# Ledger of designs, part 30: designed miniproteins, single chains, continued (3)

Each design is a single chain, and the fold is of that chain. pLDDT is the mean over its residues in the fold that is shown.

## One batch from the design tools (miniprotein)

Design m9017
Fold by ESMFold2-Fast:
Structure m9017 (fold): chain A 118 residues (1-118)
Amino acid sequence: ADARAGVELARAGDFEGAAEHYRRAAEADPALAVQYLIAAGAALLRAGRPEEAAEVFEEALALEPESVAGWTLLAEALLRAGRYEEAIKYARKALELDPENEEARRILEEAERKLAEK
């Protein structure tokens, strides 16, 4: 029910409501918890809440530390939050797991540029 409600709310543009329902879905179904936490974090990014998105992605990575997507999305959330040094750190972590990951490379380059610009 919560996963379906999350999808419906996201389609309606209620990304905060979508994130709440995806987090409840993660609690209700441990086998799909990582997928639902990633969906919740993505919804929080769409809601303009990158700090909270980063916290949710860290929860997903605690369950699945080898998730290239998880590290990449954490780096994106930190980049959007203005936490450039941490965004660089975790984009590099994603590239250690997948050296050809274009999204992680893009985030790394953007974060390094932002840090250099003050």
Scores: mean pLDDT 87

Design m9018
Fold by ESMFold2-Fast:
Structure m9018 (fold): chain A 78 residues (1-78)
Amino acid sequence: EEEIEVPPEVRELLKKLGYKRDKVTFSELAGAILGYATENKLIDENGYIDVKDTPLGKLLGKDKMTPLELIEAVRKLA
């Protein structure tokens, strides 16, 4: 798998989600986001993670994203 550097805009969001590594594979990133969000009840009843007031939310103009949308956004920024 390809390793990517976590973009600065996503790094702050991942730190808030408890994931602190600077370089990851997409599988590791997907697993970390899904696992952390599930364990901490950050995914609402409609499957969205609140990204409001994060650098990523500001960059993409979004308040809420699904875990899959977040992973795809990171892929496009890498």
Scores: mean pLDDT 69

Design m9019
Fold by ESMFold2-Fast:
Structure m9019 (fold): chain A 81 residues (1-81)
Amino acid sequence: GPVEEALERVREKALELGLSEEEAEEVQRMAQGAVDGVAAGADPDILVALTVRELAERFGEEVARALEPLIQEAVDAAARS
């Protein structure tokens, strides 16, 4: 569905940015955490901000900025479900 497609796009983008397969899976898992948080009733905007901050701390600001639109898409898809 739309959430799973958005999460796969996050993983593929991480690989395009030069992350390893293991790092791309970690990024996808962090995005999944944000999606799960929306399903649990947390604020989508807060979840995007927290996930982008964690990405910046682990993988650098450029990677976080490049992934932010895709994280937003995954969170928005979850909020519509």
Scores: mean pLDDT 88

Design m9020
Fold by ESMFold2-Fast:
Structure m9020 (fold): chain A 81 residues (1-81)
Amino acid sequence: MSPEERLELAKMLATSELKEFGELYPEFKEKFAEYIKKVQAAKTAEEVLEIVEEAFRFVKEKYPEFSEILDKALEKLKEIL
């Protein structure tokens, strides 16, 4: 996979994940909209992964119960990229 293809895939997957989570948990919608903007502005797949990890850390600090599902989502994203 080319670096450009990896970046496009990373942005697509990260944006989808963050949008879905924001719709399920409206209290995070505004904050996740900020992270989605950062994801869209990212220049590398690695930068997208760092932004997703930061967003998930923000959620886990308030809701530790989401740690397992978010960690699995991040692992899957890293495995695909």
Scores: mean pLDDT 80

Design m9021
Fold by ESMFold2-Fast:
Structure m9021 (fold): chain A 68 residues (1-68)
Amino acid sequence: GLETAKENVRKLAKANGVELSDEEIDEIVELIRQGKYEAAKEMLKSKGLSDEVAEKMIEILLLGLRLE
């Protein structure tokens, strides 16, 4: 579900040297809910995550949302 996806994204970010706050993750989730995938990706990249890692994070959150 979404809570598991958010935790997995937080762990993936930390593995890549970036700490995401709960507020930042929730903002990305809301962008995804609105279909604003490019904006969500750019926000993740602005925090120091690579294009490939940001795309993977969006996929994780999309699956979490779909399974709720």
Scores: mean pLDDT 86

Design m9022
Fold by ESMFold2-Fast:
Parts: C-alpha cells; structure tokens; sequence
Structure m9022 (fold): chain A 62 residues (1-62)
C-alpha cells in the first residue's frame, strides 16, 4: 500500500498500545520507512511483543 496507508497504521498502532496519540513527525517518518522496507520483520516484532491482532492488520496493508 501507499506511504499514507502505512502512516495511518503506525498512528493507530501508537494509540492502540498506549504510547501516544501520535508519534512526532520525524519518528513517524522513520517508522513508516521501516514498515515499508521490512514488513515481515516489523510484524515479527509486533507478534513477539504480544500484539498479534495488530500484526495481522499490518499484513493486510500491502
């Protein structure tokens, strides 16, 4: 999917895990880049942290 879809997912992820309503723009851009470059690793980290449902949602953002 587009960078915008990835960005929206990362914001949702932050809200869901209680870290913040939204990460700062610089950090958000780095996370979006990481997600788009290696989604398999990103999802593996989510699963390892216990966020199975979020990892499943991330897999649907192609």
Amino acid sequence: SSEEDARNFIIKLYRSVGLADEPDPEHLNLLVQKFMEDREQFNAELRAAGYESLAEEAEKIA
Scores: mean pLDDT 73

Design m9023
Fold by ESMFold2-Fast:
Formats: sequence, structure tokens, C-alpha cells
Structure m9023 (fold): chain A 88 residues (1-88)
Amino acid sequence: SRSQQLALEAQRLIEEAKKLLDQGKYQEALDLATKASDLAESAPYKTVELMQLQKEAGEIIREALKKLGDDKTLAQIEALKAAAEAAR
């Protein structure tokens, strides 16, 4: 069925997104997890499997966004440290 094909594609994207997240490739993980969530949402009928996959994609999106936010904060801290060290 179309819903089964969408579930398989979403699952593959989620597995790849988890791999990218583990490798520190947060933007790429976010992009794939978002695509997986969109595929699950596009299904004409929400099966338990599709709802579970959408939940997993959402968890990856939240984690990737948190890591991207943390990376931005760390970059700001490192820039401040470099400026302080240059002043010494």
C-alpha cells in the first residue's frame, strides 16, 4: 500500500538521520528527520506505525535543533575567549 511505502521510506530516513546525529552532522540529521516527518504526515491514513515514525522523527528534530543551538552558543563563547586572550 502507499502508506506502507511511505512508512518504509520514513523509517530509512530516520535511520540515516540517527546515523548523522551520532556523527555530529546535526544540520543533515535535521533535514532528513524533517523529510521523514513530512512523509509520515502526508499519509492519507495515520496508522500506529506512521504515528510512531513521526514521533521518532520529531525526537531527532528536537535533538538536532538543541545541538545546533548548543554549537552556536559554544561558537559565541569561543569568540569571546579569543577576544579576551587577544587583549592580554
Scores: mean pLDDT 80

Design m9024
Fold by ESMFold2-Fast:
Structure m9024 (fold): chain A 97 residues (1-97)
Amino acid sequence: MEKELEEIKRELARLEAELREAVAAGDVERARRLAERAARLIKEYLKLTKSLSEEEIEFNAEALRTAAVLAAEAVAAGLPDAEATERLRAAHAALLA
């Protein structure tokens, strides 16, 4: 379990960096794909730690996917990328708390 959790945390950190870049670029499709992958890893992490119920895990994973897509769409529409990136960071941090 410990080694598995460390691997998931490392992969999530890498995906967060890539997702931040995709959002800043307004690349909605890339942000969606990266958020989907991150959501799957977060769901696995939460299941392994038994921190939340399965329904809560699914809800939080969906919230991350939605936040990432909305942030990328906002940037693509010409809204400030810094604000979109901060919203995504906050959503990801809250999900891992």
Scores: mean pLDDT 67

Design m9025
Fold by ESMFold2-Fast:
Structure m9025 (fold): chain A 84 residues (1-84)
Amino acid sequence: GSSMEGLREQMRKAAENPELVEGMVSMKVVEETDDKLVVEAVYRLPDGSLRTLKVTYEKEGDKIKVTVEDLDTGEVYEAVLSLK
């Protein structure tokens, strides 16, 4: 399978069992295509606050672009995963 298929499988398992991830309150797969995966996760931080993160994985050749958006603050972080 491709790396996107591997990420898809991992996110599906996390969405089915969010309690297995420390601090995670819920996870939802928002969009799933061959080249794109979007998930929304709600985390409880140590101060008791809830944080909603939207994570987008986009396949770009031999790389996966990761965009993390904090829906509570509007901050956006981008990274690229190399498949070497």
Scores: mean pLDDT 73

Design m9026
Fold by ESMFold2-Fast:
Structure m9026 (fold): chain A 88 residues (1-88)
Amino acid sequence: RLRELAEEARRAAEEVADDPVKKRLYELAAEALEAAARGDVAAAAEAVREAARLMAEELVKQGYDAEEVAALAERTAAEEIALLEALA
C-alpha cells in the first residue's frame, strides 16, 4: 500500500546514497507517497513536481531538448498527481 511503497522508496534512497540525484528522487517519491497516504494531496503534488523538475534537469544535461523535456515533465507530474488523488 502507499506507506509500504514509501518505506521501499526510503530504503532505495539509502542504497543509492552515493548518487545524490537518485537518492533525492527516491526521497521525493517517499515524501509524495507519505503525503498521499495521509490525504495531503497538496504536499504530494509538490513532491511530484519537484521530482519532475529534477528529472528534467538531468535529461537536459544528457542532451534532450529543454522545451520537450519541460512539456514531458509537466504531463508526467499531472498524471502522477491525478493517480495519487484517486488513491487518496
Scores: mean pLDDT 79

Design m9027
Fold by ESMFold2-Fast:
Structure m9027 (fold): chain A 80 residues (1-80)
Amino acid sequence: SKKEKRERLERSLELLERLQNARTREEIEEILREAEKLKDEDTVKLARMALNARTDFDRGVVDMAIAVRITVLRKELEKL
């Protein structure tokens, strides 16, 4: 249903916004576990990329990908 789709998209957005601000391994691993529980493969991939980021430059690339994904999900919510 539209309601279930909205709730799923809103939960994914919440996780992505948390990931965008997360900088410790512990915070990112928590977000990864929640994304896996939701079966949100896109957020799982981004959380794994954040865990693998070794430099500020690498994290910057991940942050750009997170921002793009947030934009996509917000547009999907607007269409509901």
Scores: mean pLDDT 88

Design m9028
Fold by ESMFold2-Fast:
Structure m9028 (fold): chain A 68 residues (1-68)
Amino acid sequence: SDEEIKEELLKEIEEEIRKRVTDEEKRKELLEQAGFVIDTALARGWSREEALARARAVIDQLLADYEA
């Protein structure tokens, strides 16, 4: 199901975020944004791989903006 795919993808993204960000509040914000991106991608019929790639791209952009 889309719910199971989302949970699996969010776990992968959470592990990546934890390696890059130590602030717990920022981790939560990034994970919430990733969840929204994954929900939207899956609702539009994108593949698991496309949903993950989009979520990663959004997180990378948000982190670049945060570090600027």
Scores: mean pLDDT 82

Design m9029
Fold by ESMFold2-Fast:
Structure m9029 (fold): chain A 86 residues (1-86)
Amino acid sequence: SSSFSLSGTLTLTSPVDLLVPSAASGALEASVEVSGDTVTASVTADASAVLLSEEVAATLAPGTYNVTWTGSQSGTTLTATLTLTK
């Protein structure tokens, strides 16, 4: 297994849509949650998952965000969380 943790800043000059994928087959769970000025996007997927569609869950306004991106792998399961705070 492996894990990563990255942090930094992101400046958006135009609105950006955050998409939630869904699977045609295999295990995939994804969510986008907005709480105040914080947006959290999370995905847990098996490496064998096949994407069916993507749906706009939230739109990020232009501006500068503090970003934290963390992830881990356990067997064939990948988990990642992206947190953006203005």
Scores: mean pLDDT 81

Design m9030
Fold by ESMFold2-Fast:
Structure m9030 (fold): chain A 109 residues (1-109)
Amino acid sequence: MAPILAVIPADATEAQREAVLAAARRLAAETGRPLLVVSDREFPGLEHILLTLPEDEKERAEVIRELLEKYKPATLVVATELVTPEVIELAKEYGVELVAVPVGVPVPL
């Protein structure tokens, strides 16, 4: 079964991290898909890919491409600030659903 891939860069704010994790956990619960979290740190109860994303936008897009090729997720969950034209094009190329999570907006429970 194709996983949900949540990507949290090291420079993400606490609000961005919590918003992305909440959205990804909800999608995993609703779909029954496994959740993989890409981050530079471990979160309790989650399967992790421990990786520090590059700060450069181009290099970051290349790392995301490699993750999509390796894990072949059904859904990519990222904060809206990571949604660049390159990330949108990668999601289309790999047939991955892109979920952009706005920060500071209450997520309906």
Scores: mean pLDDT 79

Design m9031
Fold by ESMFold2-Fast:
Structure m9031 (fold): chain A 108 residues (1-108)
Amino acid sequence: IDDSIKANRAALEAQTRALLEEGRRGSVTSLTAAFVLISTLGDLASLELRLEAYEVAARILVKELKKGDFSKKPLAEEVKKQIEKIAEQMGYTSPEAEKLLKELDEAL
């Protein structure tokens, strides 16, 4: 499995990005599939790809928190921490990530 994943890393990253685009359009199923692929890629998944996946998750969580679903607060806190950690490891925070961190703080 690892050798196959390593040989097809670029194709798997492209497929993951396609699933994240479906996630941006509201597909929780596609977002879940993207996280499964990222987990399968393990160390082969780029920090940028991981950040993008958590940004999509943050957008969904901000929307749910704004609807008053307070049961999502622990998950939103975890997503916020993961975005901050990845951005620190990358040495910068994207404008999208910065906006989402602010929206998560305002919703929490």
Scores: mean pLDDT 76

Design m9032
Fold by ESMFold2-Fast:
Formats: structure tokens, C-alpha cells, sequence
Structure m9032 (fold): chain A 97 residues (1-97)
């Protein structure tokens, strides 16, 4: 394995960890949304918006992993930056909870 291949494998592993963490967060948000829907419609609306953003982030992370596995480093970097921008939007909405 070359140093470049090793760096790519490490980057893929880090993205896979980020994806797994985000998938766990999606599951938590889905449970909180179900509890909020009948009790607090304003909280439920905000939780739906956060859930949609986290789902979009997961899709971007999956695409970034696929791009890295295909050797498309520039495409993967663009997708990773888009996922980070989504994460900033999530944090802003979480601060409104």
C-alpha cells in the first residue's frame, strides 16, 4: 500500500465514522419527533427540519465515501465541504430547541 492509498483509507474510515454518528443522531431525532408531534407542534416542526438536514448530510457523506473509493479526490472534498455546511445549519437549528 502506498502512502497515498493509506491516507485515502484513513479518510474513508473517518467519513464512515462520521456517517455512523450521524445515522445514530437521525434515529434519536426520529424518536424525539414522534414524542413531540402530539404535544409540541413548534418543537416537532424544528425537529423535522433538523432531521431533514441530517438526512441530507448523511447522503453527502455516503457520496463522498463513494467518490474517494473511485479515486475522485476533488469530488470527495467538495462533497465533504457541503456536508460540513449542512452540519453548521444543524447546529444553528439545535440552538433554537
Amino acid sequence: MSEKELRREVEIALLQIALSVNELEIGRLERELREAESVDPERAKLLREILELNQQGSELLRQAIEALEAGKEDEAEKLRKQALEIQKQVQKKVDEL
Scores: mean pLDDT 87

Design m9033
Fold by ESMFold2-Fast:
Structure m9033 (fold): chain A 65 residues (1-65)
Amino acid sequence: MPETPSHMRGLIYGQILGLLQAWSLGLISEEEMQEGIDFFLSQLNDDDAAEFRKLAEDYKAFLKS
């Protein structure tokens, strides 16, 4: 089955978390964060992209609480 390489998944996940942290600290705008996340999600297959998008949304909600 087509599968995203594990090293690439780890790197993309780290980049998404970094963007969320930078946004929560006020270093980047929400638009800049979303553009960066969308770029990194475009490197994943549809299933992995959907899962990482959900994780990013959950973490974004946590950072806003």
Scores: mean pLDDT 77

Design m9034
Fold by ESMFold2-Fast:
Structure m9034 (fold): chain A 72 residues (1-72)
Amino acid sequence: SEEDIEKLKEYLKSPNESMVLFAAYELGILAKDEEEFEEFKKYIEENVSEKYKEKALKALERGKEAKPFLKL
């Protein structure tokens, strides 16, 4: 849901690495199409701490890979 996406976006700003990676992965799963996935990728690039950014982007991609044929 939109509310869940907003909550996950808040977690991306966390100083806690595990919360950031969890949120990125879940957003990858929840992205309804390629356009929303690119929006989440851009959001991570702009909002996640530099020290976690690469790991977060990789987690986002793994979430997308977990649902190649389904909307979640």
Scores: mean pLDDT 81

Design m9035
Fold by ESMFold2-Fast:
Structure m9035 (fold): chain A 69 residues (1-69)
Amino acid sequence: IPGVDEGVAKIGIGVAKLLEKKGYLEEALELLKKTGEKYNSKEAYAAAAEVAEKRGDEKLAKELKEKAK
């Protein structure tokens, strides 16, 4: 069914946001990158770019923003 992967990706993004709120920025970033890669999720890549920016990794953030397009 088209969109099933997007639904699963949203669950992964939700879990990563909980990790981010608890201060686990590296774990959140890794989960978001993996979710984006596995499900081809632009939303997961965009969220990963935001976490990378919060960590001060501007180069990684730019790369992830490009993948989010």
Scores: mean pLDDT 79

Design m9036
Fold by ESMFold2-Fast:
Structure m9036 (fold): chain A 83 residues (1-83)
Amino acid sequence: EEILKKIKEMSPEELKAVQERVDRINARLEKARKELLEKYPDQPEFVDEVVEALRIMVEVTHEDVRLYNAIKELKKKIEELKK
């Protein structure tokens, strides 16, 4: 798997840089949610659907988000194995 191979080749510093880039993307999505809620305060379900569609689009188009999600799942599995 391409993403798993890239994760194995990344240094801890590179993994932290990916995390920081994804955190910036997440902050942008939260800003978009707030702006949409201000425009459509009576339609929170619609706003949630739009933000979720944007999140899916970002995940599909941005390798950093896919890498972060793969790293997050890997960390979760490692923690479960330690217990």
Scores: mean pLDDT 73

Design m9037
Fold by ESMFold2-Fast:
Structure m9037 (fold): chain A 89 residues (1-89)
Amino acid sequence: EEEEKAKELEELIERARKVLSEEELKRLQEALGEAQRALAARLATLDEAERRRLEEEFAERATEALRLAAEGDVEGAIAALRALARELA
């Protein structure tokens, strides 16, 4: 469910905000934004079934990256998000 995934991502971002410094959170948000922009560009070229699968895969991988950030591994989270953005390009 769309709302369910969005809530999970928001929850992880809130946890990361409590663990990370403001500068670390900014870097994480920049990496996440890069991945989200790559996703949007890719989705524009796909059919409905492929878009749904890619959105599900993106949500899963972004959630895993944000869990790393919530645990204090900001470099791991940024690396994972940048790898995701690169794969979408």
Scores: mean pLDDT 80

Design m9038
Fold by ESMFold2-Fast:
Structure m9038 (fold): chain A 94 residues (1-94)
Amino acid sequence: MSEKELEAEIAISLALMALSILSRVDPEAYEAAKPLVDKANEAAEAGDYLEALRLYVEALRVAAEEAEKQGNLETAEFLRKLAEKLEKLIKELE
């Protein structure tokens, strides 16, 4: 396994963990992001880890926007910070 592949898999695991927790804590925010999550899962299964990461970042941003609309500001802030960290990693992996 290359270092870049390992870093991408760790990043995907972190995004999936956050989205899994979100589905229980804020189901409406998760549902708003679900189409992007499903698309990201398809990209990951196809071995396109960079595309999967980009789609997970978009999913986290959509979920953050929905959480903020609901007044769930702490969840929105957490999701935005995670998306920013993953975006920086994507730039390093390109």
Scores: mean pLDDT 84

Design m9039
Fold by ESMFold2-Fast:
Structure m9039 (fold): chain A 67 residues (1-67)
Amino acid sequence: TAAEQQRLLERLRQGIAELREAVARGVPREELDRAVERFLGLLDQAPLPEEQKAALRAELAEVRAEA
């Protein structure tokens, strides 16, 4: 389970990096908002400690603020 949680965390961090790249490319705000909302939904269902989820939510908020 720890290895599975670590793999999931790596995938989620990769997804956030992709969202940051989308912001840097100037993707339409509406498209970014849809991607962030889908990501937040996945994150809420993820079997991760709340500490990790809070950190990822904070990173998503930063990405959204940059757009």
Scores: mean pLDDT 80

Design m9040
Fold by ESMFold2-Fast:
Structure m9040 (fold): chain A 95 residues (1-95)
Amino acid sequence: IPRTDVYGRLVAAGVDPEVIEAVAPLGLIYQSIYGDEGIDFTVELAQALTEAKKAKEAGKPAPESFIEMARKNPRLVRHLAEKLGIEDLIPEELR
């Protein structure tokens, strides 16, 4: 199904519904500034957050995708992690 909107891209990527709620508004802002690259970044960010949320629920350590996203965007990832209750997965050097 061809979708170009942020929400459609997040759903197609298998992102957790709570992560979609947290990330979609930012995705619209990034799309307005960066176009399709903003949507692509939003999907990558949302997938990393979804994997981290699943890891926490399973009692597993933070996925590498989440750690790398936190290294590249520490303030943004901290803000979203706090909203999702996974801020404890952020490495201490990035808190």
Scores: mean pLDDT 79

Design m9041
Fold by ESMFold2-Fast:
Structure m9041 (fold): chain A 99 residues (1-99)
Amino acid sequence: SKKLRVREALNQLGFDASNKDIAKLAGVSVPTASRTKREVLEIRDQNVKIVQDSLDQTGDVDKSIILAGQKFSDSRNIPFSPLINDILKPTVEEVKEKK
């Protein structure tokens, strides 16, 4: 998958990397890298918002992870799973640190 290769390149280079460098590492065109990077950042921003709203409602990290996981499940029409909590945990910690 081209999207998977771009995501792996972003993990290696960081989100501040140029679209040209991402495209080279992922082996895709610059427009493909740019579009996929934007899509990944939009998903990240949505997850950050869900986590921020959950932290504001609960005031507790562990409760916020559960609430954010439930909201994430609802927004994507997928069943709630403890695995979603593990995916969101790093974002919860990042958002808490910025406040």
Scores: mean pLDDT 70

Design m9042
Fold by ESMFold2-Fast:
Structure m9042 (fold): chain A 73 residues (1-73)
Amino acid sequence: SRAEARALAEAIIREAEAAGIAPQTVLDALTGRRGVSPETAARIGAVLASVGVRTGDAERVAAVAAALEELLA
């Protein structure tokens, strides 16, 4: 649901900040706006995994990216 995607996006922001990653960097990587290094991609993958988001779940990733874009606007 949209509410679930928003809750996951809020959790991703907290976990990214705790890991020393700018939330905008996570959003840019998920939307393909910017390329990231393999090392940064792995760190972003760990953040997503910590909140239960699988990178292979394209529909969920897209919903979470949309929620992140709204929160970071």
Scores: mean pLDDT 82

Design m9043
Fold by ESMFold2-Fast:
Structure m9043 (fold): chain A 58 residues (1-58)
Amino acid sequence: SGAERERLAKLLGVSVGTIEAARRGDIDAQRAVLEKQIQLGQKQGQQALQELKRKQEE
């Protein structure tokens, strides 16, 4: 849906056009989306680790 594309674009910090190009098979757009997904996953992992560490100190 359009709303899902807009949400994903905002989450990854790319344009909606980039998400649409990736879904149409544009390899450069697919690479850009994958790189942003990897960066987001790394950030989320670091935040989760920090929260667990804080819990261990309490």
Scores: mean pLDDT 82

Design m9044
Fold by ESMFold2-Fast:
Structure m9044 (fold): chain A 86 residues (1-86)
Amino acid sequence: QEEIEKQRRELAERLREVAEELEKKGQREAAEWARRAAEAVEEGRLDEAIRYTGQAASHEQDPELRDRLSLLAEEIADLRRQEREL
């Protein structure tokens, strides 16, 4: 459980980093969804976090940032599966 909480904090921080990069590129909608995903991850609302990360990816035009958002969504889904196993 403590390890899961650590993984949630790390994923939320990575989502905030992506949100800052999106904001710097003028991708305000994608940045807002990424920030909402980070908050949802921290609060353990992983199903919402996956949806919000998907919304961020759908608004992003940069393929590299879209790939990073897609990878983060997969990592959140993996964390969701780990929580079910505990």
Scores: mean pLDDT 81

Design m9045
Fold by ESMFold2-Fast:
Structure m9045 (fold): chain A 84 residues (1-84)
Amino acid sequence: KVEIKKSERAEKAAELLAKGDYESAIKEFEDEETGKFVIEVVKLYKENPEETKKQLENLYKATTDEKEKERLQMALYVIELLEK
């Protein structure tokens, strides 16, 4: 089956991002905007890990938009996978 759980998609995206395969990583997200956002966040995380993670957590707490919360949650989860 093509359908997989959100956590499995995030794990696959994290592996692809670790390899620098940004195009394939975007396809692992159901929404292209979310995929692009996560990639930009991963780039920022590589430059400044602690600050990027703190800013994402603060944005998640402040955001009232459901799509934005899902996007931020996905980015935080991918970062956690990259830290492992």
Scores: mean pLDDT 74

Design m9046
Fold by ESMFold2-Fast:
Formats: sequence, structure tokens, C-alpha cells
Structure m9046 (fold): chain A 86 residues (1-86)
Amino acid sequence: SLADQLARAVRLGDRHWQRFLQTGSPDDARLAGLHFSRAGDLHRQMGDLDSALRFLNRGMQMFELAGDFQQSMDLAMRILDLIITR
């Protein structure tokens, strides 16, 4: 289900975020960003735009911490599109 996919994405994002806090590894930040952006997309599919924005912003911050500025910029544009679309 979408709820099961969402729960998995959030759990994986949180695990990699916790690992990043322990290790400082950009790979853990990048993986956290991927999972949080997935959670944002799932919230969008469910019509929960406020939660979608929160998770997409969290993913963007993770990519910034990873030094992956292309992925961070891509998420920023997706966030802007979501805000404009409402």
C-alpha cells in the first residue's frame, strides 16, 4: 500500500539521517535525502501537500549536507512547482 511504502521511506530516511549524525558521511546524507524525497512524493500522491512540502524540504537539506547541489536544486524546483500548483 502507499501507507506501507511511506512508512518504509520514512524509516530508511531516519536511519540514514541517524548514521549521518554519527559518521558525517555524505553517502548517508544522500541516502537520507533520497528516502525523504520519496516520502514527499508519496504524500503528494495521497494529497497531503503540507507533509509533501515538509519531506521534500527535508530531502533538499540532506542533499545540501551531502554536497549534492544538483539534487538539492532539483528538489527546490519541485517544491516551487508544488507551491505554485497548490
Scores: mean pLDDT 89

Design m9047
Fold by ESMFold2-Fast:
Structure m9047 (fold): chain A 60 residues (1-60)
Amino acid sequence: MKLKVTVPKEAIDGVKRLVAAMGGEAKETEDGLEVTVPEKYADTLIAHVEGLGGKAEKVE
């Protein structure tokens, strides 16, 4: 599952580490991160990002 993630700059490294722990990949973009994670973790990652005051959007 591919997600576009927007979070505060101080949260970027934390989100990158979480994605790596999920067996996924994170790439920095102009507005945050583009991440790829297994589908079973997508909703967990979205909830975590929203808890940080950020936004996560599914990309197909």
Scores: mean pLDDT 80

Design m9048
Fold by ESMFold2-Fast:
Structure m9048 (fold): chain A 80 residues (1-80)
Amino acid sequence: MDDYAEELGKKGPEEARKEVEKLFEEALERMVEEGKISEEEAEALRNAMLGKSDLPESWTEEQLLEFAEALERELKRLIE
């Protein structure tokens, strides 16, 4: 992750943001296809990332960690 973050920094803030948003959206879509999260959960995560809403207060810290781990795995697949 650190090496990838350094490469993103070289592309400029706007391009880096668009690339991250694109990868995040693709990762969420794959997670839904794999049955790891629901479409509603993916939409909530997308809206939170875009600053449109906060994550649901009903989500536990453990659920957020599971989502983060699954998201990291899918992002890794998309990069490699």
Scores: mean pLDDT 70

Design m9049
Fold by ESMFold2-Fast:
Structure m9049 (fold): chain A 100 residues (1-100)
Amino acid sequence: DVRERLRQMAEEALKRVESLSDEEIKNILKEAYEKGFYVGLPKVVDRDDVYYEFSEEKTATFKDEEGKELIAKYVFGGEGVHFQGRLGAGSGIIITDVKE
């Protein structure tokens, strides 16, 4: 079952990104925020060719370039995808909220 394989790939990708240190996570959150790459949680569409797996919501505090303390809420995400006859996997951090 291709869908079961996509689920396993998404779970493995999620575990990989969850293995990052707290310091690495804070650096990724800071850079994403500064570059404007953060977005709210994407609308998940149930598709036969993609499977998403998300962690529970987490919180981290970091300082912006002006020295202001910000609180980010985020989830870890993993995906399995079937594209052009190939299976692929991806992982990342999705910022769901940022406040002072």
Scores: mean pLDDT 73

Design m9050
Fold by ESMFold2-Fast:
Structure m9050 (fold): chain A 114 residues (1-114)
Amino acid sequence: ATPIDEAVRKLAENLGVSEETARAIMQAVADAAAYLGEKGLVTPEIAELVQKVANGEITVEDLKEFAEKVPPGVAALLKAIIARINGDEETARKYAQEALKLGVHPAAVEAVLA
């Protein structure tokens, strides 16, 4: 197993989702962070979020806390992720659309809804 496979497994266990869903969440956060990084808009809070997700060490409670500390677009993306974790597909799509309107990269939004 690769280090990423272990992180995906840990993330799936911590969030109570499938490994496929955990991989989609990890990709969504990575895509959002890469796009913000190109614009010089990565805050310390976004960097911490990305590191915890990449290591599989994030909980739903952590995601809720980060949603209060990150810019509105990233906050909407995190709310979409939380809704997907809870199986609320309608709320996930609503917040994913809000994230897109607030300037989150389309690839990150697509990854959340995959």
Scores: mean pLDDT 83

